# Designed miniproteins, single chains, continued (3), part 106

Each design is a single chain, and the fold is of that chain. pLDDT is the mean over its residues in the fold that is shown.

## One batch from the design tools (miniprotein)

Design m11922
Fold by ESMFold2-Fast:
Parts: C-alpha cells; sequence; structure tokens
Structure m11922 (fold): chain A 90 residues (1-90)
C-alpha cells in the first residue's frame, strides 16, 4: 500500500477501537492498526512514513489501550509491535 492508503487504514482501525464498547474488540482493532503500521514502515521504499507525525500520534493513542491489556496474548503482541515502531521513531 502507498503511505496515504496505510494512513487511511490505520485511522479507520483506530476509530473503530475508540468507538467500540467491548475492550477485547477495541484491542483487536488496535492490534490491527499497529500491525498495519509496522508492515508499512518495513515495506516503505523511502522510509518516509517513519517521519510522519500521524505515526507518532497513532503510537500515543494506542499505547494506553495496549498497556491496559498487556497481560493478554493480543495485548502482548500489540506491545511488542508498538515497541518496535517506537524504536524506529527514535
Amino acid sequence: MNDEEVNKVVAAQLLAAASTIDPEEALGFAVGAVRTLKDAIENSKDKSIINDPFVKKTVEKVRPLVDKYADTPEGREAKALLDEIEEKLK
């Protein structure tokens, strides 16, 4: 996907997470967003997505949800993916 398409997909998943009442479904959408973002960073030809302010905002929005459910398998996966993204943003 191009960077614009990735940003739209991640935004849609974050919106779904924010609007979902069920914590497990919200976490699932958050994991999807983080996974999509990681794949985009790894597959970006120019790595320009790493410098996108939307990436930093996405990490900030997802981190509290991921940390809250870090003891679940899904939360653990999301935390590992998010930590990898944060390392690339340093």
Scores: mean pLDDT 69

Design m11923
Fold by ESMFold2-Fast:
Structure m11923 (fold): chain A 59 residues (1-59)
Amino acid sequence: SRLAIDLLVKNAGLSREVAEKVVELAKQGKIDEAAELLVKEGGLSEEAARSAAEFIANL
């Protein structure tokens, strides 16, 4: 979803390329991998990253 990519870029400070990967992984049900990218690239806590990845998966 373009909305999820835009939210990650604006709120988590991710590059568009990384945000696209996070959305792709989350939509594939790879929540742990999506959350790990959010921690490494966006500086989110593990809890916030997992919640964000699950939210994106359900968009």
Scores: mean pLDDT 82

Design m11924
Fold by ESMFold2-Fast:
Structure m11924 (fold): chain A 63 residues (1-63)
Amino acid sequence: SKEELIEELRKILEELKKLDPKNPIARAAIHEGEEVLAKAEEMSEEELRRAIKNLRSALEKAK
């Protein structure tokens, strides 16, 4: 459901925020993720899944 996707997005953002605050990949991903979260109710489930996939990729690169 859309609510489950929004919850997954929130969890990825929480993980990104726990990384080194000087990490530029994490900073960029947090900014993008918060913009997506602000618009999440207006987005389709497909758009949310793509955003989540992109943020998850950024999280793995930032670790």
Scores: mean pLDDT 82

Design m11925
Fold by ESMFold2-Fast:
Parts: structure tokens; C-alpha cells; sequence
Structure m11925 (fold): chain A 72 residues (1-72)
């Protein structure tokens, strides 16, 4: 269903936006590993839906968070 697909894509994009706005807070609170797991699920769902741009943005944020985790 095209409508359901559009809704699912919108929900995945909203999830990524929330994660992006909470990146600095997660680093400060030591919740980086939890945010990485959340983003991995967003990336997987984006790929399933064919939204490569959202998957690439999630992957980039995962890389930034993994780098921050390595500095801890």
C-alpha cells in the first residue's frame, strides 16, 4: 500500500530527526550505545523501505557516535 509506505517513511524520518537532536545529550549522559542501537534499527527500516538518503544519514550519525564512544 503506497499510503502505508509513505507513513512508514515519515515515521522513520521522524525517528532519525529525534536521534539527531538528542546526540549531544546522549554523549553527556553516557547513553551513546543505546542511541547507536536505536539508529541501527532506523537504518535497517530505511533500507527496507528504499529510503537510501535516510539510511545514509543514520549511518553517518552512527559513525560519529562510535567515534565519540571510542574517545570515552
Amino acid sequence: DELQRDIDIAMVRMGLAVAETHKDTAIERGEVEELIEYLKKIKERALELGDKETAERADKLIEELEKALAEQ
Scores: mean pLDDT 83

Design m11926
Fold by ESMFold2-Fast:
Structure m11926 (fold): chain A 72 residues (1-72)
Amino acid sequence: SAKKKAEELYEQGLKYYERGDLEKAIELFQKALELDPNYTKALIKLGEAYRKLGDFEKADQLFAKAQQIGEA
């Protein structure tokens, strides 16, 4: 299923994130969100990755979206 594939992509992204390969982690989290746009875990980790790169504006937008989905 699309949800299962999104989870697999998210898990792969976490491994790159933990290694400090933020560019590859971002790519994988974005692909997970293409399959499941409401995947709040992927939104949060993508935001954390952008924050580590110094892109605070993108990070804040992603965290706000995750919060909005969780409150809906």
Scores: mean pLDDT 87

Design m11927
Fold by ESMFold2-Fast:
Structure m11927 (fold): chain A 62 residues (1-62)
Amino acid sequence: SGARQREIERLREEKKRLLEEGKKALDNQDVKKVKEILEELGRIGRRLRELDPEAYEQAVNE
């Protein structure tokens, strides 16, 4: 599948990257960065939910 599939995969990769950055920010007690990452994760989650509800559900289960 075309552009939608690539967008979903890109968003999932970005989410994984943000989760890793979030763990580092938590270790450093960087509250400002944690807040920014949580906001970005929220945007990505909402976008995935609109594009593919199943992809969103799998992301929540991970």
Scores: mean pLDDT 78

Design m11928
Fold by ESMFold2-Fast:
Structure m11928 (fold): chain A 69 residues (1-69)
Amino acid sequence: MEEEKERAKKLKELADYAVEKASELVPEEDREEFNKKLEEILKKARETGDFEGARKEIEKLFKEVKEKK
């Protein structure tokens, strides 16, 4: 019970962080593709509980978007 609540809270915080940062760094045109990849990262975080690893993957995703420009 507590584990599920904590996981849901961390998932929401991670998603909010990624969405806020995406609004700064990811062009509108690329957000759909970014959101698909973000969804995969968040899905893995939910299943594994590795939110720190997921945050690092999100940072890597931002680097990849920046490099493609």
Scores: mean pLDDT 76

Design m11929
Fold by ESMFold2-Fast:
Structure m11929 (fold): chain A 79 residues (1-79)
Amino acid sequence: SATEEKVERLAKRIEELLKRYLEYLETGNLSEEELEELERELARLEAEAKELMDKYAGEAKEIHEKLTAYQGKQFQALQ
């Protein structure tokens, strides 16, 4: 679904930002202002991801339950 695609894209963006943040921390080449901006950007994406994940978690539970029921019926039909 479009929501699943958004969640996946957002997760990848957070991972990329975390990787960049860690690389900059290791090199020590960030100004205090640049570090604060990266931290604010990361916090914003984390908050957005949490909202989407909380919304998606409800849908994912229903999808997971339906898939589990479907797999059970498919397994019985093949026997």
Scores: mean pLDDT 64

Design m11930
Fold by ESMFold2-Fast:
Structure m11930 (fold): chain A 71 residues (1-71)
Amino acid sequence: SKKQEAVRKLVAARILYVAAQIENPELFEKYKEEIDKLIKEAETALDQGRYDEANKLVDELIDKINEIIKE
């Protein structure tokens, strides 16, 4: 289901969040506010049953975190 997909991806994003803090702490701090906002928006979309929006927000979140890890 779209709900399960969004939840699975959000869990993956949280793991990547921790990895980004370890791999690139300086760049992570620079983007922390943006990342935290995306997490909050994704959680809000999930809570409201907006699963398509939640999936898009989590995909954006994962992409942003991966950019930090790759730097």
Scores: mean pLDDT 87

Design m11931
Fold by ESMFold2-Fast:
Structure m11931 (fold): chain A 64 residues (1-64)
Amino acid sequence: HMKVDLEKLKEFLEKLVDMGYITKEQAEEILRLVEEGRFDEAAELLAKYLGITPEQAKALLESL
């Protein structure tokens, strides 16, 4: 099991919204997927929204 700190994830996603990289709705969608244990889908979606690779998105989520 990959364990993600949900508080750190919320802070990270809020910063991305504040910087204009993603919308609030996109941030809420990613957070929901992680809370549901759908980590790979969350990483893929984050990658799509940021224009990065799924591997880079997964590394970002794991660094939290």
Scores: mean pLDDT 81

Design m11932
Fold by ESMFold2-Fast:
Structure m11932 (fold): chain A 79 residues (1-79)
Amino acid sequence: MTPEQRKKESENLLKAAKEYAERAIELVKQDPDNPEARREAVRLLMALAILYAGADFLGDKETAEEIRKLYEEVRKALE
């Protein structure tokens, strides 16, 4: 990958992570006792773990750390 392609890929991973985290938190906050909403939030949490691994693999430690913070925020919301 070129440096430009690597930067674009990292930006895409972070954008997806932010969208997944926001959606997961919204699902839990809208109906905390809804098992379907909680299952979907867990799927999004797993997707965040995959995005973290991708950013870490690319060597973008800053993006990986930001995604890890989003993962912890969603995990805490699920309690």
Scores: mean pLDDT 83

Design m11933
Fold by ESMFold2-Fast:
Structure m11933 (fold): chain A 73 residues (1-73)
Amino acid sequence: SITKEIGRLLRLIGAQLTLESPAETLEEKEKALEEAKKAYEELKKDESTPEEVIKRAEELLEEAEKAYEKTKE
């Protein structure tokens, strides 16, 4: 369903933007990273998700993880 796919991608994009923001607290970034992970897992578990969407979500999650690590250190 296109609505679910769009929703999950938007959650990932939103989480990435939060994690890249210098204004957010570590706690908010932790929550954003968990949101990104959940959205990615939902996309991957849904067999109807196109491979291109999964690859994009993977890239967004990697960027989110890198942003979080940069903040944590």
Scores: mean pLDDT 77

Design m11934
Fold by ESMFold2-Fast:
Structure m11934 (fold): chain A 66 residues (1-66)
Amino acid sequence: MVLLVETTLSVEALTGLILRLIGIPGVRVEILSDNVLRVETTLSPAEFEALRRDLEAIPGVKVTEL
């Protein structure tokens, strides 16, 4: 499953988010542009929904399912 993640985060906050995401088994992150990430996952549907909700809860983060 794939998420488009658009952010208005600072460089430090974005770096922290990227490091958190790449630490999750079954998650791949591609940097598309400044503050735009493509997140590809092999997670279960329940784990994917949990990740999506966690990301949507971050101020300045917009998540779109692809």
Scores: mean pLDDT 83

Design m11935
Fold by ESMFold2-Fast:
Structure m11935 (fold): chain A 90 residues (1-90)
Amino acid sequence: MKNRELVERFVEGLKEAGDSRAEALRTAGELFYAVKHPAAPLALELAAEEFLRRGDRERARELYLRAAEAAEALGDEELAARLRARAEAI
């Protein structure tokens, strides 16, 4: 399963349980990060984008930084740098 497909399937399950897409992506991202899964940075980045769309800039910034931490933990320094730059821009 590709990382994006895995994230979207997990989000669908959480939305069925009553979570918003933003909270479902955040929950998925934190769970993937806890098990060091490569889907973690993507899920957290998508969560940040959903919170930013809702006008929650502080939470979006926190989630971009969390996504960067997950990317760095997985050895993806280029992705981590891009996510940190995105956090600084909002």
Scores: mean pLDDT 84

Design m11936
Fold by ESMFold2-Fast:
Structure m11936 (fold): chain A 52 residues (1-52)
Amino acid sequence: SVYEIAYRGARSLGLPEEVAEKVGERAEELYKQGLSEEEAVAEAFREVTATL
């Protein structure tokens, strides 16, 4: 679910599918590490977009 929320958010912002998948994967990983859903999604966006 965290993956889908982050993926959908990235796609709605116009990011390519491959980038949106990375955002989703990273958000899910951060959430499993103990971050809240909101924090995991925000942090994943920051990390992935910094590599664009």
Scores: mean pLDDT 84

Design m11937
Fold by ESMFold2-Fast:
Structure m11937 (fold): chain A 59 residues (1-59)
Amino acid sequence: SEEELEEFERRVREELEQLEREAEANPDDPEKQRKLELEKDFLEALLAMRRTVERIARR
């Protein structure tokens, strides 16, 4: 449901904030940087999914 997607997005954003702090604390750690980028990509994909659902609902 839309509400479940919103809650999931909030949790992903919270995890992203934690990963951002870890990446900032470890700038020379490629694994920390990679995890941050993967989480950003995942959030982007989640937002794209929501937009797709909205477009289908409007048809």
Scores: mean pLDDT 80

Design m11938
Fold by ESMFold2-Fast:
Structure m11938 (fold): chain A 75 residues (1-75)
Amino acid sequence: SIKEETIKKLEKLIKALEPFVAKDPRLAQLKEDLKKVLELLKKSDEHAEEVLKSLEDATKLLLEKYPELKPLLEK
């Protein structure tokens, strides 16, 4: 399902951000935003498709700044 796929991608992205959040406040903010989105999805089936699109955009921006995260996000 879209919801299950989106939750999986969000959890992977949050994990990938962990080592970088202490040194980059932009990534720390992104992690907090993603956590809020994850909690929202767990409580509702609505918005999963829109969240998936936002996640893909956020991932593109993150990989542009930190290309070393690519193997962690593409598994």
Scores: mean pLDDT 70

Design m11939
Fold by ESMFold2-Fast:
Structure m11939 (fold): chain A 91 residues (1-91)
Amino acid sequence: VEDARKGGEKALRGGLLAAKNGKGEALNKGIAGALGGIGGIFDAELGREKEGGISALGGGKAAYEGGKLAGSEEAEKLGKEGYEYGKKAVE
């Protein structure tokens, strides 16, 4: 129902936090997480739940990895949440 939107919001927030706190690889993964989150939100807004879920899943994974590299526990947590919501939207 709102899983793609929730996943996208979590991936965007996690990605931005990873980018803000990271550099190099962590920054790049944070940016990827934020972009995936935006895609998830937009697709959800257009009623494209599965497409939004795929974007949120990918963005959440990137935000999780970026958060780990940046040492940001909140970004890592938000990335995990984005990934889990994205999985629910796809499955």
Scores: mean pLDDT 87

Design m11940
Fold by ESMFold2-Fast:
Structure m11940 (fold): chain A 91 residues (1-91)
Amino acid sequence: HMSPEELARRARAAAETIERVVQKAKEMGLLSDEEVEKLLEHARRLRQAADSGDPEAAVKALGEIGRLFAEIKEKNPEKFDEIARLMNEEA
């Protein structure tokens, strides 16, 4: 059982981690401008869900972020491995 406060804290931390990783990946040329824009939009929605205490919106945003990363992995597994390394360093 996760409290609304715990969900908000984790969702905000996840959004901040994703924002930092996406920015670094962009600087390293690992993500296209389109991929950056889509990931940052869903990270923004995740942050908004955290601020409003909306677990349904948070789950939806996380699902879309996961889907986008799965698509990136399918297109180029080596680039995704580098992005995953950045995520582990920023978490």
Scores: mean pLDDT 82

Design m11942
Fold by ESMFold2-Fast:
Structure m11942 (fold): chain A 68 residues (1-68)
Amino acid sequence: MSPEEQLEELLERAEEAARRRDRETLLKVIKEMGRLIKEQKVPEEVAKKVEDRLVRLYLELEAEEAAA
């Protein structure tokens, strides 16, 4: 599996965790994505696209947590 495909799969898992408000799973997936980007030679264009989506997911979760 390519690094790009791995990041896409992890992003889908992050979105699912965010929908379920499963912060533990979301944080675990975020750490795995960060490790993959750091250890794999991920193209800058791919990393940027994934990072934008990850930031949006994290902000949505933080907004819900702040409201509680």
Scores: mean pLDDT 73

Design m11943
Fold by ESMFold2-Fast:
Structure m11943 (fold): chain A 87 residues (1-87)
Amino acid sequence: MLEEIAAVLRTKSKKEILRAIRAILREAERTGLFSEEDIEILREAARAVAAASTRDEAVAALIAQLKKLSEEQLKYVLAKLRAFRPG
């Protein structure tokens, strides 16, 4: 799961990764799949991506936070990342 997420993220720019994780965060609260603690993991992931200097650092920082999530939550994130349209 994490390897598939990393592969999808490597097809995106740092700006697209940040936009995608922020969109996932806004939708996650509506699903009932994420607890308040899990939502905070996604908030920290968004902060870490924003603070990264390069796209590869952003991918590494995001994966480090996503490792804290369950397999079901990771499947949701992967599906949203694959379906994400930058606008």
Scores: mean pLDDT 82

Design m11944
Fold by ESMFold2-Fast:
Structure m11944 (fold): chain A 58 residues (1-58)
Amino acid sequence: DDLERLARASRLAAEMARAGETDVERIAEALMTREGVPEEEARRIATVVAQAKTQKPE
């Protein structure tokens, strides 16, 4: 359950980043609302995705 939820959350976060979303709070909110991820976990995933976007300009 936890691994499957994490996989879905990671996929959603990546899709949002691909669509141009860079706001950590917006990504975390989507993970909480759409995938039922706890706030702490959602914020962690969102932060990692946002950092990857900043570190990889293309």
Scores: mean pLDDT 73

Design m11945
Fold by ESMFold2-Fast:
Structure m11945 (fold): chain A 92 residues (1-92)
Amino acid sequence: SLDSLKFQAELLIALATMTVALIKRSLPKVKEIDPEGAKKVEELISRAQELIDEAVRYLKAGDYETALRKAQEALNIALEASKLVDEIIKKS
């Protein structure tokens, strides 16, 4: 149903947004350990933020299918950034 697609899009937007926020909190430590790795993390979270913004725009327009796809892409990139953060921190 459209209500189910809307709920899924909203949930994934929230998850992607929270994941990006947690990564941003870890950035000062990542920059201290690996400044070059921190730049890659910043590029990934910037791309995730752009996809979150697109997902929100499509959600507001009532295009729940596109909103869901954009939110899924955003979460995937945010999780990639999170994995890179974990790898950098483990080296310290």
Scores: mean pLDDT 91

Design m11946
Fold by ESMFold2-Fast:
Structure m11946 (fold): chain A 64 residues (1-64)
Amino acid sequence: SAMDEKIRKAIEEVLSSELSEEERKKAMEIWEKLEAEQDPQKKVELFNELVELLQKAKKEKEAE
């Protein structure tokens, strides 16, 4: 599905990003929950958490 492709891209971005150990652990936990989750509403919620984590990490890098 389109959502699965977006999730896959987000995970690739996580793996290619310079994340802290805690941020990587959180991203992996969200990914595992997304793979196990069958509820569309909860999938959207988990995807938003993943996106927020990626955006936060990117902003901290841009701050130099």
Scores: mean pLDDT 74

Design m11947
Fold by ESMFold2-Fast:
Structure m11947 (fold): chain A 96 residues (1-96)
Amino acid sequence: ITANTLNNLANVYFLQGKYDEAEKLYKQALEIRKKVLGDEHPDTLKTMLNLALVYQAQGKGTEAEKLYNQAVEIAEKKGLWDELELIRKDIKDSLT
């Protein structure tokens, strides 16, 4: 199973309000992407942001804030700020 497959399945569970299932799959996708692509890859950042949204939906505000801040810091340091904004917009457009 690929990180992309896990991320896509997690997106489906998230949209269904199955946040515990989404969290589990996003965490698995994130670990695979960190190992294969590294912590600073745009796809890794996208998975981090999706997981942060799941934590927020679960009321896990501290976990959500920590993960979101890590993603933002990486994006700023690596010049991926524009990519971070595009990912954030894509997620927002998918939810509205």
Scores: mean pLDDT 76

Design m11948
Fold by ESMFold2-Fast:
Structure m11948 (fold): chain A 56 residues (1-56)
Amino acid sequence: AVEEGVRLAREAGRLFSQGKWDEASRLAREAGRLLRTVLPAPEAAELLRREISRAM
């Protein structure tokens, strides 16, 4: 569960680096939604932000 959210967050980061903002934003939303099913909202948001920035 967490692993899938992290994977999607990293894919979003790569798409942001390629300038594909719409596709990156969609994946980031999906990653955030998935992470929120297993983590409290603040922890999910922090992990999402960290993994996106790490992949950029």
Scores: mean pLDDT 81

Design m11949
Fold by ESMFold2-Fast:
Structure m11949 (fold): chain A 68 residues (1-68)
Amino acid sequence: DELIEEYARFFLAAGGDLAGARRLLLRESGLDENLQPLDPTMSPERLEKARALVLAITARMEELAAEA
C-alpha cells in the first residue's frame, strides 16, 4: 500500500529511530502504547481505522529499519 509506505518513511525520518517513530505514530493516531484511545470520545469507526493503520505502518517501519 502506497499510503502505508509513505507514512512508514515519514515517521521513521521524523522519529529519528524506530522507537521514536512508533511514539510519534501512536501520538499522531491518538492512541497510547496499548492501542487504546487517548480521547475517550473517539468513535469506534475512528478507533478501528487508527488501530489498523498503526499496526500496518509499524510492521512496515520494522521492515525498513531492518533493511537499513
Scores: mean pLDDT 81

Design m11950
Fold by ESMFold2-Fast:
Structure m11950 (fold): chain A 91 residues (1-91)
Amino acid sequence: EVKPLKSGKPAYLLAYSAKGEEVLAKGKSEEEAKKEALKLHEEFIKAQLEAGKLTEEEAKEILEKTKEALENVNPMDEKKAKEYLELKAKA
């Protein structure tokens, strides 16, 4: 397989589980981390829709905004992810 030409370091993004718990989406690349984060956000939105907490229109709007946000976000490296978790534990 072709080795990725960019850094090869794991990338992390903040996301939410279907239960609304804060989780880290981990990928072997920036693109993989963004894909995993989008998947987690989609599952969360579907869970909210099924629970009657969102309308179908609101769910669509939130998903579109999430896709736009993920295009502009820089994933965290391992060091930054650790710093985020330490700040969350202190708060």
Scores: mean pLDDT 72

Design m11951
Fold by ESMFold2-Fast:
Structure m11951 (fold): chain A 79 residues (1-79)
Amino acid sequence: MEKELEADILLALGRMYASIAKKLASKKKYEEAIEMYRKAIELLEEALKLDPENEEAREALEEAKENLKEVEKKLKEEE
């Protein structure tokens, strides 16, 4: 129960940082977006460490990793 609650909080925080990163990327603030996605990934990995069967955390983590990769690619294209 306590570990599941902590995992849910970490999942919520991870999703929040990913949402902030997505908004920053839409404004072409790619470096700031990368920092926010890295924070999201760290939080989502910790959520999965506490609750390895959490499908929502796994999906959010994979989405954040893919979005980070795309933002890093866009940053290189703007150079």
Scores: mean pLDDT 84

Design m11952
Fold by ESMFold2-Fast:
Structure m11952 (fold): chain A 55 residues (1-55)
Amino acid sequence: VPEALLKYKKGLEAEKEGNYKEAIKYYEEALKIDESLLPDVEYVKKKIEKLKKKL
């Protein structure tokens, strides 16, 4: 399994649990590893911005 996708899934799990700081960390790690492996890079970037506003 690509490491970027693994981090992305961990971010989704953290977000579902309400752990926004942890979700942001995993999403940023996924983008740093390999943007091309993510389903929608622009969506992930916007999600990070939205979650940062909740902190």
Scores: mean pLDDT 75

Design m11953
Fold by ESMFold2-Fast:
Structure m11953 (fold): chain A 81 residues (1-81)
Amino acid sequence: MPSVEEQAREALLLAEILLQEMKELNADPEVVAKVEALVREARRAFAAGDYERALELAQEAIRLAKEYFESLGIKVSLLPE
């Protein structure tokens, strides 16, 4: 099983990739700002050694980004169910 630190790192990387994709697609600035805020908070938690909090925040950022893409008809299949 991956450690919580490893899970948080992977989730944060995915959240950052999705945030970059949203910016490249000129996504709704309100949604981009929400995802960016969650990614920034996740980075702070990770830097502080709070990996469980970092994972929670990164997963929330991923959820918002996926919901946004799905609202545009874009299927996001970056994680196994």
Scores: mean pLDDT 81

Design m11954
Fold by ESMFold2-Fast:
Structure m11954 (fold): chain A 99 residues (1-99)
Amino acid sequence: HMSRIDELFKQMEELEKLARELITEWAKEKGYEVLSISLLFADEDRAVFLVELKNKDGKIEYYLAVLEKRDDGYRLTLYPVDPKTFKLDESKKEEKVFP
């Protein structure tokens, strides 16, 4: 049996790994090149990343990616980020739900 602390760290590691895989798949579907995926925060229910991408025109774009564990599966939300202000554009967010 794992201790509660070991269980929590394992859950965080599994969530981070899943988030990186899902972000990479989303980026490929959009025609982006992934330049970096930087972990900002993780707990047992949530992993948050700053994602740096190159689009087809060679322009650099930034997204805040949030993977949330829900009772019904996982939700990945992607917020475009202004690199100068770090302001999120909630009106242009993309959301994917995984059972």
Scores: mean pLDDT 79

Design m11956
Fold by ESMFold2-Fast:
Structure m11956 (fold): chain A 77 residues (1-77)
Amino acid sequence: SKKEEAEKYLQEAVDALKNGDYETAIEMAKKAIELAKDDPVLQARAYGILADAYLKMGKEEEARFYREKAVELSRKA
């Protein structure tokens, strides 16, 4: 299912983030968001990973933008 595929990409994003591979974490999190259009909880988790990855890269504006997206989506769940 799209949910299972999205959860797989979300896990790959988490693993990449833990390994310091922020570019891969961003790519995998974006794939999870695309697949999880109808799942605000899963989208919120993926946006949280984007925020963390951008923050680790020193991109504070992008980190804030995706953090705000994650909070907004978590309110819909």
Scores: mean pLDDT 87

Design m11957
Fold by ESMFold2-Fast:
Structure m11957 (fold): chain A 78 residues (1-78)
Amino acid sequence: APSIWELLQQAGELYEQALKAEKEGDYETALKLYREAIETLREALRQAEAQGASRSAAFLRENLEYVEKKKEEIEKKL
């Protein structure tokens, strides 16, 4: 299974792709990519919680909340 670090890197890459799509006005692609980033962060959070990595889990929860807010903003534009 991928590490928490690898999942965080993957989520970051998906987030950057989502921002690019949003900037180009491709809200459907941006929404898809934000959803994929959220699922990747949720997997990282599950692993952090399973390992008792409380600080990593807190950081991942904050990132999840931020990306979920971005997803909601895009949904309002569709």
Scores: mean pLDDT 88

Design m11958
Fold by ESMFold2-Fast:
Structure m11958 (fold): chain A 67 residues (1-67)
Amino acid sequence: MKKVLLVAAPSEADLAAAVAKLQQLHPDAEVIGALVASRAEARAIAAELERRLGAEVYLYLVGLSTD
């Protein structure tokens, strides 16, 4: 089963850095970045991706405060 990693961050710079790091740590995984303002938005995007891909999406939050 293909591993899908969703990286969610509030800034483009944080997002790019986190995506690059996760691609290095998990070279066999598909890493997807999402620019978000909150943890709730990140979770909603992860749930939508799980529905569309039919696979479990692992959510990584960067630079986001508690909602």
Scores: mean pLDDT 78

